# Designed miniproteins, single chains, continued (2), part 8

Each design is a single chain, and the fold is of that chain. pLDDT is the mean over its residues in the fold that is shown.

## One batch from the design tools (miniprotein)

Design m4263
Fold by ESMFold2-Fast:
Structure m4263 (fold): chain A 70 residues (1-70)
Amino acid sequence: MDELLEHIRKIYEILSKPELSDEERAEMLRHSANAMSLLNKEQALKVRHLISRAYSMSLEELLEEVKKLL
């Protein structure tokens, strides 16, 4: 659980930046891959949908929604 939530937090931090470098995009992809590897296919799909909407929510809201999916 804590490992998954840490990866989600890192993804949110990167996505919240006003501009992204190539290095930051690569870091986001690594955290995304690690997070998805901890989930089954149904959970991974739901978490991907939450991340795609992360721009519309706070970090705490995102983490609580991820916890509800598990």
Scores: mean pLDDT 78

Design m4264
Fold by ESMFold2-Fast:
Structure m4264 (fold): chain A 88 residues (1-88)
Amino acid sequence: SVAEKRQKAADEILERTKKAAEKLREKGDFLGANKVLSYGAEASQKFLADGDAGIRVLEAAAKEVPLAKDELLEAVEYARKKQKEIDA
């Protein structure tokens, strides 16, 4: 179902952002880690209803947390791919 696809994508977005935050803590960027966790939770929740809204949150996170930019942009590409699969 579309709902199951959205839930799986939302769970993966949350997992990817948790992983990015963990790497930031290892680098000593605790402020960036907390921001990434907050953005990840928001993006995950928004993706359940509106994939594009969730993607925009991840794009904003990538601009605001430069040390996690690559991981967050990979999460954006993942979310875009999943939204395209849902729209098909």
Scores: mean pLDDT 89

Design m4265
Fold by ESMFold2-Fast:
Structure m4265 (fold): chain A 65 residues (1-65)
Amino acid sequence: MAEAQRHLVLGANAYQAGDYESAAEHFEKAIEADPSLRAAWELLAKAYEKLGELEKAEEYRKKAE
């Protein structure tokens, strides 16, 4: 859990800084540590949407439920 939360925070910081690629990487690591962390799936979808990766964004949005 602690590792998933750490990556979630790092990803959120990167997202706020406009570094959507780093944000996506951290959110992916958060999901790898805790796949039940719905917030990470939602934020990963948003990060991919910002990167123009619309197909990936849609896939991760479906997982966020």
Scores: mean pLDDT 82

Design m4266
Fold by ESMFold2-Fast:
Structure m4266 (fold): chain A 75 residues (1-75)
Amino acid sequence: MVPKEEQRKKLIEEAKKLLLEAGVPEEEIEKMSDAELLEKAAELLRERGKKSEPEEREIGEKMAEYLLKLAEEEK
Protein backbone atom coordinates (compact mmCIF):
# COMPACT_ATOMS: atom_id res chain seq x y z
CA MET A 1 0.00 0.00 0.00
CA VAL A 2 1.25 3.46 -0.88
CA PRO A 3 1.89 5.69 2.17
CA LYS A 4 -0.31 8.77 2.62
CA GLU A 5 2.59 11.16 1.95
CA GLU A 6 3.57 9.32 -1.24
CA GLN A 7 -0.03 9.35 -2.50
CA ARG A 8 -0.25 13.08 -1.78
CA LYS A 9 2.91 13.70 -3.83
CA LYS A 10 1.38 11.82 -6.77
CA LEU A 11 -1.78 13.93 -6.57
CA ILE A 12 0.29 17.14 -6.54
CA GLU A 13 2.18 15.92 -9.63
CA GLU A 14 -1.15 15.14 -11.34
CA ALA A 15 -2.42 18.61 -10.40
CA LYS A 16 0.63 20.18 -12.07
CA LYS A 17 -0.01 18.13 -15.23
CA LEU A 18 -3.68 19.17 -15.33
CA LEU A 19 -2.73 22.84 -15.02
CA LEU A 20 -0.09 22.54 -17.75
CA GLU A 21 -2.62 20.87 -20.07
CA ALA A 22 -5.05 23.72 -19.33
CA GLY A 23 -2.43 26.24 -20.49
CA VAL A 24 -1.15 27.54 -17.16
CA PRO A 25 2.50 28.59 -17.64
CA GLU A 26 5.18 26.49 -15.94
CA GLU A 27 6.48 29.62 -14.18
CA GLU A 28 3.12 30.16 -12.44
CA ILE A 29 2.90 26.49 -11.44
CA GLU A 30 6.40 26.62 -9.90
CA LYS A 31 5.36 29.62 -7.77
CA MET A 32 2.29 27.86 -6.38
CA SER A 33 2.28 26.05 -3.05
CA ASP A 34 1.06 22.44 -2.85
CA ALA A 35 -2.22 23.71 -1.41
CA GLU A 36 -2.65 26.23 -4.27
CA LEU A 37 -1.91 23.52 -6.87
CA LEU A 38 -4.56 21.23 -5.38
CA GLU A 39 -7.12 24.07 -5.16
CA LYS A 40 -6.49 25.13 -8.79
CA ALA A 41 -6.76 21.52 -10.00
CA ALA A 42 -10.06 21.14 -8.12
CA GLU A 43 -11.42 24.33 -9.76
CA LEU A 44 -10.33 23.04 -13.18
CA LEU A 45 -12.02 19.67 -12.64
CA ARG A 46 -15.27 21.38 -11.59
CA GLU A 47 -15.20 23.65 -14.65
CA ARG A 48 -14.62 20.65 -16.96
CA GLY A 49 -17.46 18.81 -15.20
CA LYS A 50 -19.97 21.45 -16.33
CA LYS A 51 -19.47 20.27 -19.95
CA SER A 52 -19.35 16.53 -19.15
CA GLU A 53 -21.86 13.71 -18.91
CA PRO A 54 -23.57 13.37 -15.49
CA GLU A 55 -21.45 10.34 -14.53
CA GLU A 56 -18.17 12.12 -15.37
CA ARG A 57 -19.37 15.26 -13.56
CA GLU A 58 -20.03 13.22 -10.40
CA ILE A 59 -16.55 11.66 -10.51
CA GLY A 60 -14.96 15.07 -11.13
CA GLU A 61 -16.86 16.66 -8.24
CA LYS A 62 -15.78 13.90 -5.84
CA MET A 63 -12.18 14.25 -6.98
CA ALA A 64 -12.35 18.05 -6.58
CA GLU A 65 -13.69 17.67 -3.02
CA TYR A 66 -10.87 15.25 -2.21
CA LEU A 67 -8.23 17.63 -3.60
CA LEU A 68 -9.70 20.54 -1.58
CA LYS A 69 -9.55 18.41 1.58
CA LEU A 70 -5.87 17.66 0.94
CA ALA A 71 -5.21 21.37 0.28
CA GLU A 72 -6.75 22.23 3.67
CA GLU A 73 -4.48 19.64 5.36
CA GLU A 74 -1.41 21.28 3.74
CA LYS A 75 -2.20 24.61 5.44
Scores: mean pLDDT 74

Design m4267
Fold by ESMFold2-Fast:
Structure m4267 (fold): chain A 73 residues (1-73)
Amino acid sequence: MPLFLEGMELLAQGRYEEAIELFEEALSRETSPHNKAHIYLGLGAAYRKLGREEEAEEYYAKARELMPDDPHL
């Protein structure tokens, strides 16, 4: 997922709002629950870095909902 990886690099650079835009674009084009879960984790991380804890929690919950059998999600 090139958009997801680019978003992760933007997070590492402190470009959180741009990372969110790329994650949202990746999410709109993704159909796999596994890949959506990882994008939700990326969105959660980006919102957390912006100090938006409630939004981060919602995205982490969505990731766990899509992968309930994975103890690391």
Scores: mean pLDDT 79

Design m4268
Fold by ESMFold2-Fast:
Structure m4268 (fold): chain A 106 residues (1-106)
Amino acid sequence: SSKEELLKKIEELLERLIEELVKARKEKNMEEALRHLQRFALEAHELIENSGLSEEEKSALEAVIGEFLAEAWAILTDESLSVEEAEKRLRELREETLERIREILS
């Protein structure tokens, strides 16, 4: 289905993003992390807008993506977290975000 294709594309974008964010955090390159988040936001927005979804479903997905971006940035910039703790929280955030997206697309 078109919903299954959209979910798969978002899953692939999120997986790539998490790996890039973990790398940027290890390298202490927050400028690069921000660029990756901004590119992901644009790519996710284009996928959602070009989908055959209702405006209500699109709005709900955009809200979930916005919350993900804010929480990811908070994790990345939390200097109290070790690199390993930040990686764990980013991967947990990815799974929580995908579950919320699956619920919207159900």
Scores: mean pLDDT 91

Design m4269
Fold by ESMFold2-Fast:
Structure m4269 (fold): chain A 81 residues (1-81)
Amino acid sequence: SMLEEAGRELAELARKAAEKSENEEFKEKLLEAAELAERGDLEGALEKLNEAAEEYKDNFDDEVTATLLAMAAASALRALR
C-alpha cells in the first residue's frame, strides 16, 4: 500500500516537473523516473531523479521543478524506510 502510493505520487510529481521543464533531456529523465516508479522500481526512480537533479543544477531550471523533484524524492524515501 505505502509503496504503491509512493510510486503513484513520485510518478505524478515527476511528470508535473517534466511539464514545467524547457529542457528536453531533463524532461526525458523525469519521465523515465515516473515510468520506473509506476513499475514499482522506486530505487531506479530515485537514481533517475538524482540524474535529473544534477542536470537541473547545470541548467538553472524553474524553482517549481526543484520543489516537485524534492517532494517526489521525499515520498519515495519515506516508502523505502
Scores: mean pLDDT 71

Design m4270
Fold by ESMFold2-Fast:
Structure m4270 (fold): chain A 57 residues (1-57)
Amino acid sequence: DFVEELRALGLSDEEIEEVLKLGLKVTPNMTEEQRQVILDSAKRLVEARRAEEKAAA
Protein backbone atom coordinates (compact mmCIF):
# COMPACT_ATOMS: atom_id res chain seq x y z
CA ASP A 1 0.00 0.00 0.00
CA PHE A 2 1.54 3.27 -1.14
CA VAL A 3 -0.19 5.21 1.64
CA GLU A 4 1.68 3.02 4.15
CA GLU A 5 4.94 3.84 2.35
CA LEU A 6 4.20 7.56 2.71
CA ARG A 7 3.49 7.00 6.41
CA ALA A 8 6.80 5.14 6.72
CA LEU A 9 8.57 8.25 5.37
CA GLY A 10 7.38 10.07 8.50
CA LEU A 11 4.34 11.79 7.00
CA SER A 12 1.35 12.29 9.26
CA ASP A 13 -2.20 11.53 8.12
CA GLU A 14 -2.59 15.28 7.54
CA GLU A 15 0.51 15.40 5.32
CA ILE A 16 -0.67 12.36 3.36
CA GLU A 17 -4.00 14.11 2.75
CA GLU A 18 -2.12 17.21 1.59
CA VAL A 19 -0.09 15.16 -0.89
CA LEU A 20 -3.34 13.69 -2.22
CA LYS A 21 -4.86 17.20 -2.43
CA LEU A 22 -2.03 18.17 -4.79
CA GLY A 23 -3.82 16.01 -7.36
CA LEU A 24 -1.42 13.13 -6.99
CA LYS A 25 -3.15 9.87 -7.79
CA VAL A 26 -2.18 6.83 -5.78
CA THR A 27 -3.03 3.67 -7.71
CA PRO A 28 -1.97 0.03 -7.30
CA ASN A 29 -0.66 0.01 -10.88
CA MET A 30 1.36 3.24 -10.86
CA THR A 31 4.75 3.16 -12.60
CA GLU A 32 7.98 3.33 -10.60
CA GLU A 33 8.62 6.75 -12.17
CA GLN A 34 5.28 8.12 -10.93
CA ARG A 35 5.92 6.56 -7.52
CA GLN A 36 9.37 8.19 -7.31
CA VAL A 37 7.95 11.62 -8.20
CA ILE A 38 5.31 11.31 -5.47
CA LEU A 39 7.87 10.09 -2.91
CA ASP A 40 10.26 12.94 -3.78
CA SER A 41 7.42 15.45 -3.43
CA ALA A 42 6.43 13.92 -0.08
CA LYS A 43 10.01 14.06 1.22
CA ARG A 44 10.35 17.72 0.20
CA LEU A 45 7.05 18.51 1.89
CA VAL A 46 8.25 16.91 5.14
CA GLU A 47 11.58 18.77 4.94
CA ALA A 48 9.80 22.09 4.29
CA ARG A 49 7.53 21.60 7.31
CA ARG A 50 10.46 20.65 9.53
CA ALA A 51 12.29 23.78 8.38
CA GLU A 52 9.23 25.96 9.10
CA GLU A 53 8.85 24.46 12.60
CA LYS A 54 12.53 25.08 13.31
CA ALA A 55 12.37 28.65 11.97
CA ALA A 56 9.26 29.40 14.03
CA ALA A 57 10.96 28.02 17.15
Scores: mean pLDDT 69

Design m4271
Fold by ESMFold2-Fast:
Structure m4271 (fold): chain A 84 residues (1-84)
Amino acid sequence: GMDPEKLKEAEELLEKGLKAYAQGKLEEAIEYFEKAVEIAPDSLVGGQALLWLALAYEELGKLEEARRAAEQAEAVFEKIESAL
């Protein structure tokens, strides 16, 4: 299972990314979301961070990066579902 301390850190990073995204600070939001994915890659919070990363890339016009992040989110959610 995921380390609870690392999961909490990833959740806090996701929250910081969401606040930056809401303020239009897209590059800062991307950095927070990427760090959340790095800490908790195969988790619900990691999958959520990948979805927000895709939206932030789309907002910046980085469509290739946005598509890749969305595909990674789908893979994470499928992996979590198959582990049940």
Scores: mean pLDDT 87

Design m4272
Fold by ESMFold2-Fast:
Structure m4272 (fold): chain A 90 residues (1-90)
Amino acid sequence: EAEKRIKENPNDAEAWRELGEKYAVEGDLKKAIEYYEKAIEIDPNYVEAWIGLGRVKLAAGDRKGALEAYQKALELRPDDEAIRAAIEEL
């Protein structure tokens, strides 16, 4: 019901991230990127949205965009080994 939450409150960063995840799983990487970017626009400190954006950009072949997103996530959560590992695999 992320679409319903967004119609009631378009500033619900979590709902935008949930849409990003759903479209990423369905393979609509362009929509996934747009929705993760919307979540970040609302809450720039939303680490999970930055991680999702990095993952989807990498899947779309945008290695530079993926690196930028993961680096931002790592700045917000410096001791996260999973984020560090994702950067090392780029």
Scores: mean pLDDT 88

Design m4273
Fold by ESMFold2-Fast:
Structure m4273 (fold): chain A 68 residues (1-68)
Amino acid sequence: SEREKRLRVLRLLMEGIEAAKTNDEEKVQRILEELKKLLDDSTIQAVENFLKYIREKNKKKELEKKKK
C-alpha cells in the first residue's frame, strides 16, 4: 500500500508536469486535487508553485518564438 501510494504520486506528478507544459490548466487543477488526497499541505504548495513555474516558462518561450 505504501509502495502503491508512492507510484500513484509519481504518476500524478508526471501527468501534472506534462499538463503544465501543454498549458492545460484544467488538467493541472484536477491532478492537484488528486495529489491533495495523498500529500501534506506543504508538499502540495511546493508542487503547485513548481507547476506554475513550468507554465510561466512555457508561456514565455511561446512569446519569444512569436517575436522571431
Scores: mean pLDDT 78

Design m4274
Fold by ESMFold2-Fast:
Structure m4274 (fold): chain A 62 residues (1-62)
Amino acid sequence: VEKAVQDGLRAAEGIAAQLRAEGAELAKTPEGQPEADRLFAEAEEVLRDARRRAEELLREAA
C-alpha cells in the first residue's frame, strides 16, 4: 500500500509540475494569464485529489 501511495503522489506531483510549467510560460504575457490561472488551479486540484486517494488506500489497508 505504501508503495502505491508513493507512486500515486509522485505521478500527481509530475502532472502538477508540468501544468505549472506550462502556466508559467503562458503567464509571461497578459493574453496568456487567464489560461495560466486555469492551469495553476488544475495543478492544485490534481494534488488535492491525489492526497484524498492516498488517504483512501491507507484506510483500506487498515
Scores: mean pLDDT 80

Design m4275
Fold by ESMFold2-Fast:
Structure m4275 (fold): chain A 79 residues (1-79)
Amino acid sequence: MSSAQRVAKAALLARAAAAPATGDGGALLRFPGLAEPVGVDAEALAEPAALVAERAAKGEISEGEAVERLRALAAEHAV
């Protein structure tokens, strides 16, 4: 797993731990090894999260900037 993917997963898990999960109109996203499911709109989050991870992997943005953007996306798409 790339460092960018680990950062994306960590940011999403941190956001999910801080916010209540809802299933109405959304999906519970499950990650391998995760103790609890993450309440996000997985389809809406997938593309923007992948773009942020790709930019971080290319060195276009810092790891800290990637974490901040992923946290904002997780909050925006939380369900």
Scores: mean pLDDT 54

Design m4276
Fold by ESMFold2-Fast:
Structure m4276 (fold): chain A 70 residues (1-70)
Amino acid sequence: NELKEKILKLIAEILRLIGDIFEKEKEIERLKKNPTENSEKEIEKLKEEIKKLEEELKKLKEEIKELENK
């Protein structure tokens, strides 16, 4: 079933994005515990990267929903 293979590939991509978000959130926590001269800027950068990853995650979830409804 071609649809199942496409859904599994999208799920794999979703898991990668979730992993990337989790690692960036851990880095933010690390920077908060051990702040440096540039930690505020690094935290802001990581937050923006997380927002972009969350938007991509939303798009992939919508693609799965469309494939399931077809």
Scores: mean pLDDT 83

Design m4277
Fold by ESMFold2-Fast:
Structure m4277 (fold): chain A 74 residues (1-74)
Amino acid sequence: SAALEQQQKHREEQEKISKEIIEAVKEGKLEEAKELLKKLIDLAAKVSGVKDKKLLEEAYAKIDEIIEEVKKSL
């Protein structure tokens, strides 16, 4: 089904970006990691049908904190 294929494709994209974020953090490319995390948030919002600008702004505001937590967990 088209819905199942689209869901699988989105999952593969999310996994790819997640790996790229971890690699960027490991390499000390923190600004690149933040941009990748924003892209991941945008993709997750699209998959979930979230178009609320306020919720997206709240998610973007947490990017710096999330990247610092990823760095601490490595």
Scores: mean pLDDT 81

Design m4278
Fold by ESMFold2-Fast:
Structure m4278 (fold): chain A 87 residues (1-87)
Amino acid sequence: DASIDEAVADLLTAVGNLLAKKGDYEEAIELYKRALELDPNNAIAWTNLGEALAKAGDLEEAEAYYRKALALDPSNERARAALAELA
């Protein structure tokens, strides 16, 4: 169900955020990817995935996901700032 998928995606994103704050970027990346399988229109989750990938050293993949976040939400200042930092 869409409503359950959105709730699970939000929870996965929240846990991913906690793991990323601890520096567990590989685990955070896995949870963000699972969240985005359930809710692919979550621009914040795409931004968080990009940030975790950038911290893990995957700058090209990070750039692609920041651009994905901006395609979904052009007003996402965090994704825009992150892209500028990678340039």
Scores: mean pLDDT 85

Design m4279
Fold by ESMFold2-Fast:
Structure m4279 (fold): chain A 67 residues (1-67)
Amino acid sequence: SREEGRLQTIRQQVTDFLRSLAAEGATIDELETLVGFMEKYASANPLNQQAIRDAGDEVIEEARKAS
């Protein structure tokens, strides 16, 4: 559906952006703070907020495993 495609695009863009920051040396605390900020302020739509949170949690977990 169009909505599933939109949510997948949000997840991909957030994941790519956060992975880029982690590759540049962003700490887990910095990534968690940024994800919380994006979830709270980037959209009032709960599905968008969940997509941002899911993408953020994926990258944060990758960063924890790499540490």
Scores: mean pLDDT 83

Design m4280
Fold by ESMFold2-Fast:
Structure m4280 (fold): chain A 89 residues (1-89)
Amino acid sequence: MPTPDEVIEELRKEIERDPSAQKYNDLGNVLYQAGRYSEALEYYDKAIELDPLYSVAYDNRAFILRSMGKLEEAKKDYEKSLEAAKKRQ
């Protein structure tokens, strides 16, 4: 059974071979589940940097920011998530 640390190592290796917003977001999700919130935020930031229309990363970042009491920042990310999801090409 894969441990969180094993999943993190596997995702890092996948990112080195073929980086994507989805893979950065997936790494952020595993870090969040492991209680590593600051690192999770860093990888959601990387997902957004690579794909500014990746709505899921904004939503996930907003959730952590809200849990930290950063309500105004969370609200802005939630709105960006909705706008990114509407901008389908």
Scores: mean pLDDT 84

Design m4281
Fold by ESMFold2-Fast:
Structure m4281 (fold): chain A 69 residues (1-69)
Amino acid sequence: VERLRQQREEFEKHATAVIDELRKQYEELKKKAEEDPKYKPEAEKAKDSLEFQEKLKQQQLARMDEQVA
């Protein structure tokens, strides 16, 4: 049980750090896209990556919670 909780906390911290970095990249690209349309495709890809990673985090945490609950 403790090992599973530790793995969950470790995963959550790592996933949150990755998502925070992707969010920063998306915000920067979104800002650049407002000034220069050539960055719009990169901003859209960053948004898709961010949403995908957030979804994966939620799904993995839900699976881990089922094992601990």
Scores: mean pLDDT 79

Design m4282
Fold by ESMFold2-Fast:
Structure m4282 (fold): chain A 75 residues (1-75)
Amino acid sequence: NREEAERLLEEAERALRAGDYERALRLAQKAHDLGKDDPVLQAQALGLQAMAYLARGDHARADELFAQANELYKS
């Protein structure tokens, strides 16, 4: 459900702003799973996950997720 996935992305963004990176990762992961048929939505979810990892200092994980998001935009 695209509407539910978009709602989860909004909540993930709010969690990022609040510094709750674990919650942001879980919400973005759920949005990614719901958006399997929407590459733009999947890319947005991966981007939010990457931002959360970057904020936590997990640069390698962030780079991997940003690369995956970029690949979805190219296809």
Scores: mean pLDDT 83

Design m4283
Fold by ESMFold2-Fast:
Structure m4283 (fold): chain A 117 residues (1-117)
Amino acid sequence: SKKEELRERWKSFFAAWDKDGDGIPSDEFFEAVSIQTGVSVEQIRKFLSMMLAEEEPLTVEKVRELLREAGITDEEKIEKLMLMLFDLDRDGKVTDEEVELVVETLRELGLKPEDLE
């Protein structure tokens, strides 16, 4: 299905950044995201930790709220980070389905909030 295709593409992308195979993204991944978005590595790690700790269903709006709570106040940086992490089909838009696929994939890979703090 399209959902399975997008998920496998994202898993392949993530695996390229998990260089030691421990299920935790490499420092090079966080550095690359930081360079591309202008968001600090500390803020990216904090955001992902908060997102993985969320017990409520994650939507595009909830993810944007968590980015702001992580200290990212520049809306342009929020949009760049959203597109980089969640725009799986590269159409320039982030959907609730794409957010769910990314979060489900990270949880399946065993990534926990404490791994990012």
Scores: mean pLDDT 75

Design m4285
Fold by ESMFold2-Fast:
Structure m4285 (fold): chain A 62 residues (1-62)
Amino acid sequence: LSFEEFWEKYGDEIEFALLTIKAVNAKLAGDLETARKYYEEAAKLPNPELRKIAQEAIDELK
């Protein structure tokens, strides 16, 4: 499996994990605006299941 094939197959999951870690860190610091921004970026990923999870996190964040 090449890097390109691996990234195309799993890149969304890796990007989602990194964005959610950044969002959670911002949320714990009390920076809800930055947390929302990272969840919104995650909600733009092409994986529909990950977009749904990100949207639920945005809705919880308020």
Scores: mean pLDDT 77

Design m4286
Fold by ESMFold2-Fast:
Structure m4286 (fold): chain A 70 residues (1-70)
Amino acid sequence: AAQAAEDAAHARADAILKERYGMTSTELIKAFKPPIEAADPQAVEDIARKLGLDPETIQALADTARWFAE
């Protein structure tokens, strides 16, 4: 029951993401996971800028990549 409710919520979120960015949450994770795991904040910032994310979100994602470098 809980898993089915979570799956439904994720499906709704994916529909919104497709409408705004043309990508699902899985595609967004695929874009950001490699540079974050490689601890490459510049690559994360470049991808986020291409997607049109706000400066605060870009900075937060870059900071996450730096945290992985620690």
Scores: mean pLDDT 68

Design m4287
Fold by ESMFold2-Fast:
Structure m4287 (fold): chain A 56 residues (1-56)
Amino acid sequence: ELPEIENLDSLEGARKILELAERGDTRVAPLARYLVEHSPDPEVQELARKALELLG
């Protein structure tokens, strides 16, 4: 990935956010919301939505 923001928008970035959400890290909620709104990849959006659902 080119910039760090691009890397966060990747499937790997979304998986890392989901993993942190599974551990209860609420600090990733803004990043997950960003991915739901702005990611062009439907798989990334799905992982981000799942992360938000785990966090409540």
Scores: mean pLDDT 72

Design m4288
Fold by ESMFold2-Fast:
Structure m4288 (fold): chain A 81 residues (1-81)
Amino acid sequence: MKLPSLEDALYTALRAALALSRGQGDFGGKPLTPEEFKQRLAELQAEADRLGIDVKIEEKDGLVTVTATSVRGQTVSAVAE
């Protein structure tokens, strides 16, 4: 199996943390073009910043872990290569 990219991990963590912050389930995955993916990731990042969602990116021994904390204190993590 291929490990997700840093951008894929960041997208997954931000999407889940935003859904939890709004009291909703997962937003669902939509098939995105590379350009739509970049735009959607930027929108998720801006919304996360606006809501005060904390995002931590930790790299150790070639493994990257992205952890996002919802405004309700719930954490979601995704790993990347």
Scores: mean pLDDT 70

Design m4289
Fold by ESMFold2-Fast:
Structure m4289 (fold): chain A 82 residues (1-82)
Amino acid sequence: KVEEILRKTADELSRLGETATVEQQAAIAMALIGISIALKYGGTPEEHARLLERYAEVLESFGNTEAADILRKAAEELRKLA
């Protein structure tokens, strides 16, 4: 289920944010806002997967490899639903 994958991803990012740097927390907050918009307005699994991959690139650029990995795994799960 798309909503289940997105909610699980948001929960994992929120927990990771508790130990992140200020810059990483800002990037995680932006990803969480994006996921909230996706949950509210919908879209295709492929569209959601692309969004999560873009946020993963941003988080990786700030050194948050763990958050990037969570987003990429969620994107892979979403693509399996497409």
Scores: mean pLDDT 79

Design m4290
Fold by ESMFold2-Fast:
Structure m4290 (fold): chain A 63 residues (1-63)
Amino acid sequence: DVRERLRRLRDELVRLLEAPEVDLERLTRVSRELGELVDQHPEAARELEAEEGEVVLDTPPLP
């Protein structure tokens, strides 16, 4: 259930960012765990990305 774990971590990261007070410690930890999981299971990460939709090249996020 690597994909489920990836989804959960990503969802939690988004939730932390949406929180009124940003818990930087938790955000950093979740981000690190997500990165580790992606590194360990690149295939699962790719599958999750495909499920989320196409990759947009022109992504000028928040400046």
Scores: mean pLDDT 69

Design m4291
Fold by ESMFold2-Fast:
Structure m4291 (fold): chain A 80 residues (1-80)
Amino acid sequence: KLDPRTLLAIEKAKKEAAGKAIAEVVITGSPASSAIGSIQNNQDIIAKELGVDVSKIKFQLEDKPGIPPQQQMPVVDVKV
């Protein structure tokens, strides 16, 4: 089961991508975050929701200084 905040981010990305050809989906977040781990384990579901192949999902794993990993929100960027 995906985190509700992750589901909200996916829903926003899906709306932004509506009617557009998606070239790449970039997910940015801390590698120590459970939210990023949940996304990585459910890449197939995310790909299906966005209408892309799993190979188009890319991860940019980086920690933000001064913010605990579990408080860092994943960012889902849809490239068209």
Scores: mean pLDDT 72

Design m4292
Fold by ESMFold2-Fast:
Structure m4292 (fold): chain A 55 residues (1-55)
Amino acid sequence: SAFEESVRRLFDEMLKAGASAEQVRLIADWMLSQETDPANRAVIRRLTEETLARL
């Protein structure tokens, strides 16, 4: 989905910029605080776990 691609792109750019696990978690928590759609929340959680596994 366009939403999943945008979140994946954000996390990929964060990793390229040298973001820490703490910074990834902070951004993920911010996104979850603004998102009410359960499908979008599931995407954020999954991509956060995938991104943290790459660190």
Scores: mean pLDDT 89

Design m4293
Fold by ESMFold2-Fast:
Structure m4293 (fold): chain A 83 residues (1-83)
Amino acid sequence: AAAQAAALLAQAQALLAQAKAQEEQLRKQGQELVEKGKTLSPTQGSGMRVMGIGKVADGLIVLRQAEKAAAEAEAKAKALLDS
C-alpha cells in the first residue's frame, strides 16, 4: 500500500515534468512562429504577407497543441494521485 502510493506519486511527478518540458517547448515554438509571422511586413510584397499569415496560423495550432498536452498531463497526474 505505502510502496504502491509512493510509486504512483513518482509516476505522476515524472509525467508532469515531461509534460511541462514539452509544453514549454511547444509554447516557445508557437510564440516564435506567431512573432515571425507578424514581423513579415505587408509593404515587402504579397508573398511575404502570405508567408506571414501562414506562420501565424501554424503558431496558433502549435500553441493549441501545447495547451491540450498540458491539460491531458494534468488530468492523468490527478487521476493517478486520486487513485
Scores: mean pLDDT 68

Design m4294
Fold by ESMFold2-Fast:
Structure m4294 (fold): chain A 61 residues (1-61)
Amino acid sequence: MAPRPSTVPKTSLSGLPMSEKELAIREELEKQLAETDPSTPEQRIERGVLEALLAILDALS
């Protein structure tokens, strides 16, 4: 038992089927993707990774 008030309350999402957290994560990833400038090969790879993460979230939703 770990009575830590800062513990991540993932079980509190039982009333919400991950929809609120899922939307927040999706929005954050979309913002990061929009801000990533594909000027360099590194940034192009980062965009690809962010797009892959969004695709994984879409599959989980």
Scores: mean pLDDT 66

Design m4295
Fold by ESMFold2-Fast:
Structure m4295 (fold): chain A 84 residues (1-84)
Amino acid sequence: SQKDRLMESIRRLEDELRELEGRVPGLSPEAQREVTGHLEEARKHLEEAKKAIEEGDLDKAMEHIEKALDALNSARDVILRDED
């Protein structure tokens, strides 16, 4: 179902969030602050997506999944620049 596909997307993004959180201690203090902010934003959107699914609002869930993905991409960009 669409609900099952959205839940699978959320699980994958939560896995990516955990991976990126594990990279934070190795970053500069400036990059740690930026990445932490993006990861907190991603976590908030993933929780809102789960609530939307529970409420049956799949369009709202999709919107929050897209915002979580954007925040994770921002975190990854900061990590890649700091490691260069």
Scores: mean pLDDT 89

Design m4296
Fold by ESMFold2-Fast:
Structure m4296 (fold): chain A 60 residues (1-60)
Amino acid sequence: MKSREELVEEAKKLQEEADKANKNSDKKFIEAANEFLDAVVNEEPLEVIEEKLKRLKEAL
């Protein structure tokens, strides 16, 4: 299982890919990104954060 810092770093890379693909305005990507950020801010278990990251990858 990846650390919280590694999951956050992967999310940053996905955001860069979304910027490059002009998908930052896509509702699915925005919703998935918000859910991931909420999980990180609320200090959810790593398993929950990883699941939210997986949803973010699927939305890209």
Scores: mean pLDDT 77

Design m4297
Fold by ESMFold2-Fast:
Structure m4297 (fold): chain A 129 residues (1-129)
Amino acid sequence: SRQEAEELYAKGVKAYQAKDYDTAIEHFEKALELEPENAQAQLHLGRAYYAQKDYDKAIEYFEKAIELAPDSVLAARALLYLGSAYYEQKDYDKAIEYVERALRLAQEHGDLILVKEATELLEEIRSKI
């Protein structure tokens, strides 16, 4: 049910905040079995895999979050994490591409925190080239 999916998602967020990434993944995966088009759950599942350094899975779930909620603050956040994942894989060209897209979208939505985070990451990546 929708209520069961929301409860599982909330448990996943709580586990993620506690840095219990295995438990977070289990709860987010169960929430997505009930509501596969939950963009927030896709984003959080990607973040949990990122925290475990499974960048390939993190990328997959960030891309799904962007597809479900394009032109949103959520998509801007997912693009920033996607850029970070490529940066960790040393794919600096893709990292720059995705962080620049995150910055543009964050600016369009007036998210000043995300603008700052994207700008700082972009400067860090550019320092490696």
Scores: mean pLDDT 92

Design m4298
Fold by ESMFold2-Fast:
Structure m4298 (fold): chain A 75 residues (1-75)
Amino acid sequence: SMEEEIIEAAYQYGYRLGTELARAGHSRDAILKEAEREAERLKETLIQMGLSEELAERAAKAFVEGARKGAEETL
């Protein structure tokens, strides 16, 4: 479904962010702080695009989880 595709895309974007920041030498705490900032922007953008707040929040959470996983597998 479109909802599942959005959630998966958000996770994959987060994963790439976490991996890239970890490779650049950022700490886990710094990566998670940046991921939270980007997730908040993502949520706002998705709501402005007409998506439900519930779907936007799920996408934002998937993004942060992706970033956590990318950092964990790279650090």
Scores: mean pLDDT 88

Design m4299
Fold by ESMFold2-Fast:
Structure m4299 (fold): chain A 56 residues (1-56)
Amino acid sequence: MARARELAATHDTEAFIELAAREDPEVARRLAEVLRASPDPEWQRIAEELERRLAE
């Protein structure tokens, strides 16, 4: 049952990362910092992915 929520969150987050990276890298960096500070390990992983995309 929980998997449906995880899939929706993952899908939405990927779309969000793409939009953030295209719009403004400074905004994307701030978002990555906020996500990395989250106690949720999923958000920490997403923050790391976003940082990697910004490095390119």
Scores: mean pLDDT 65

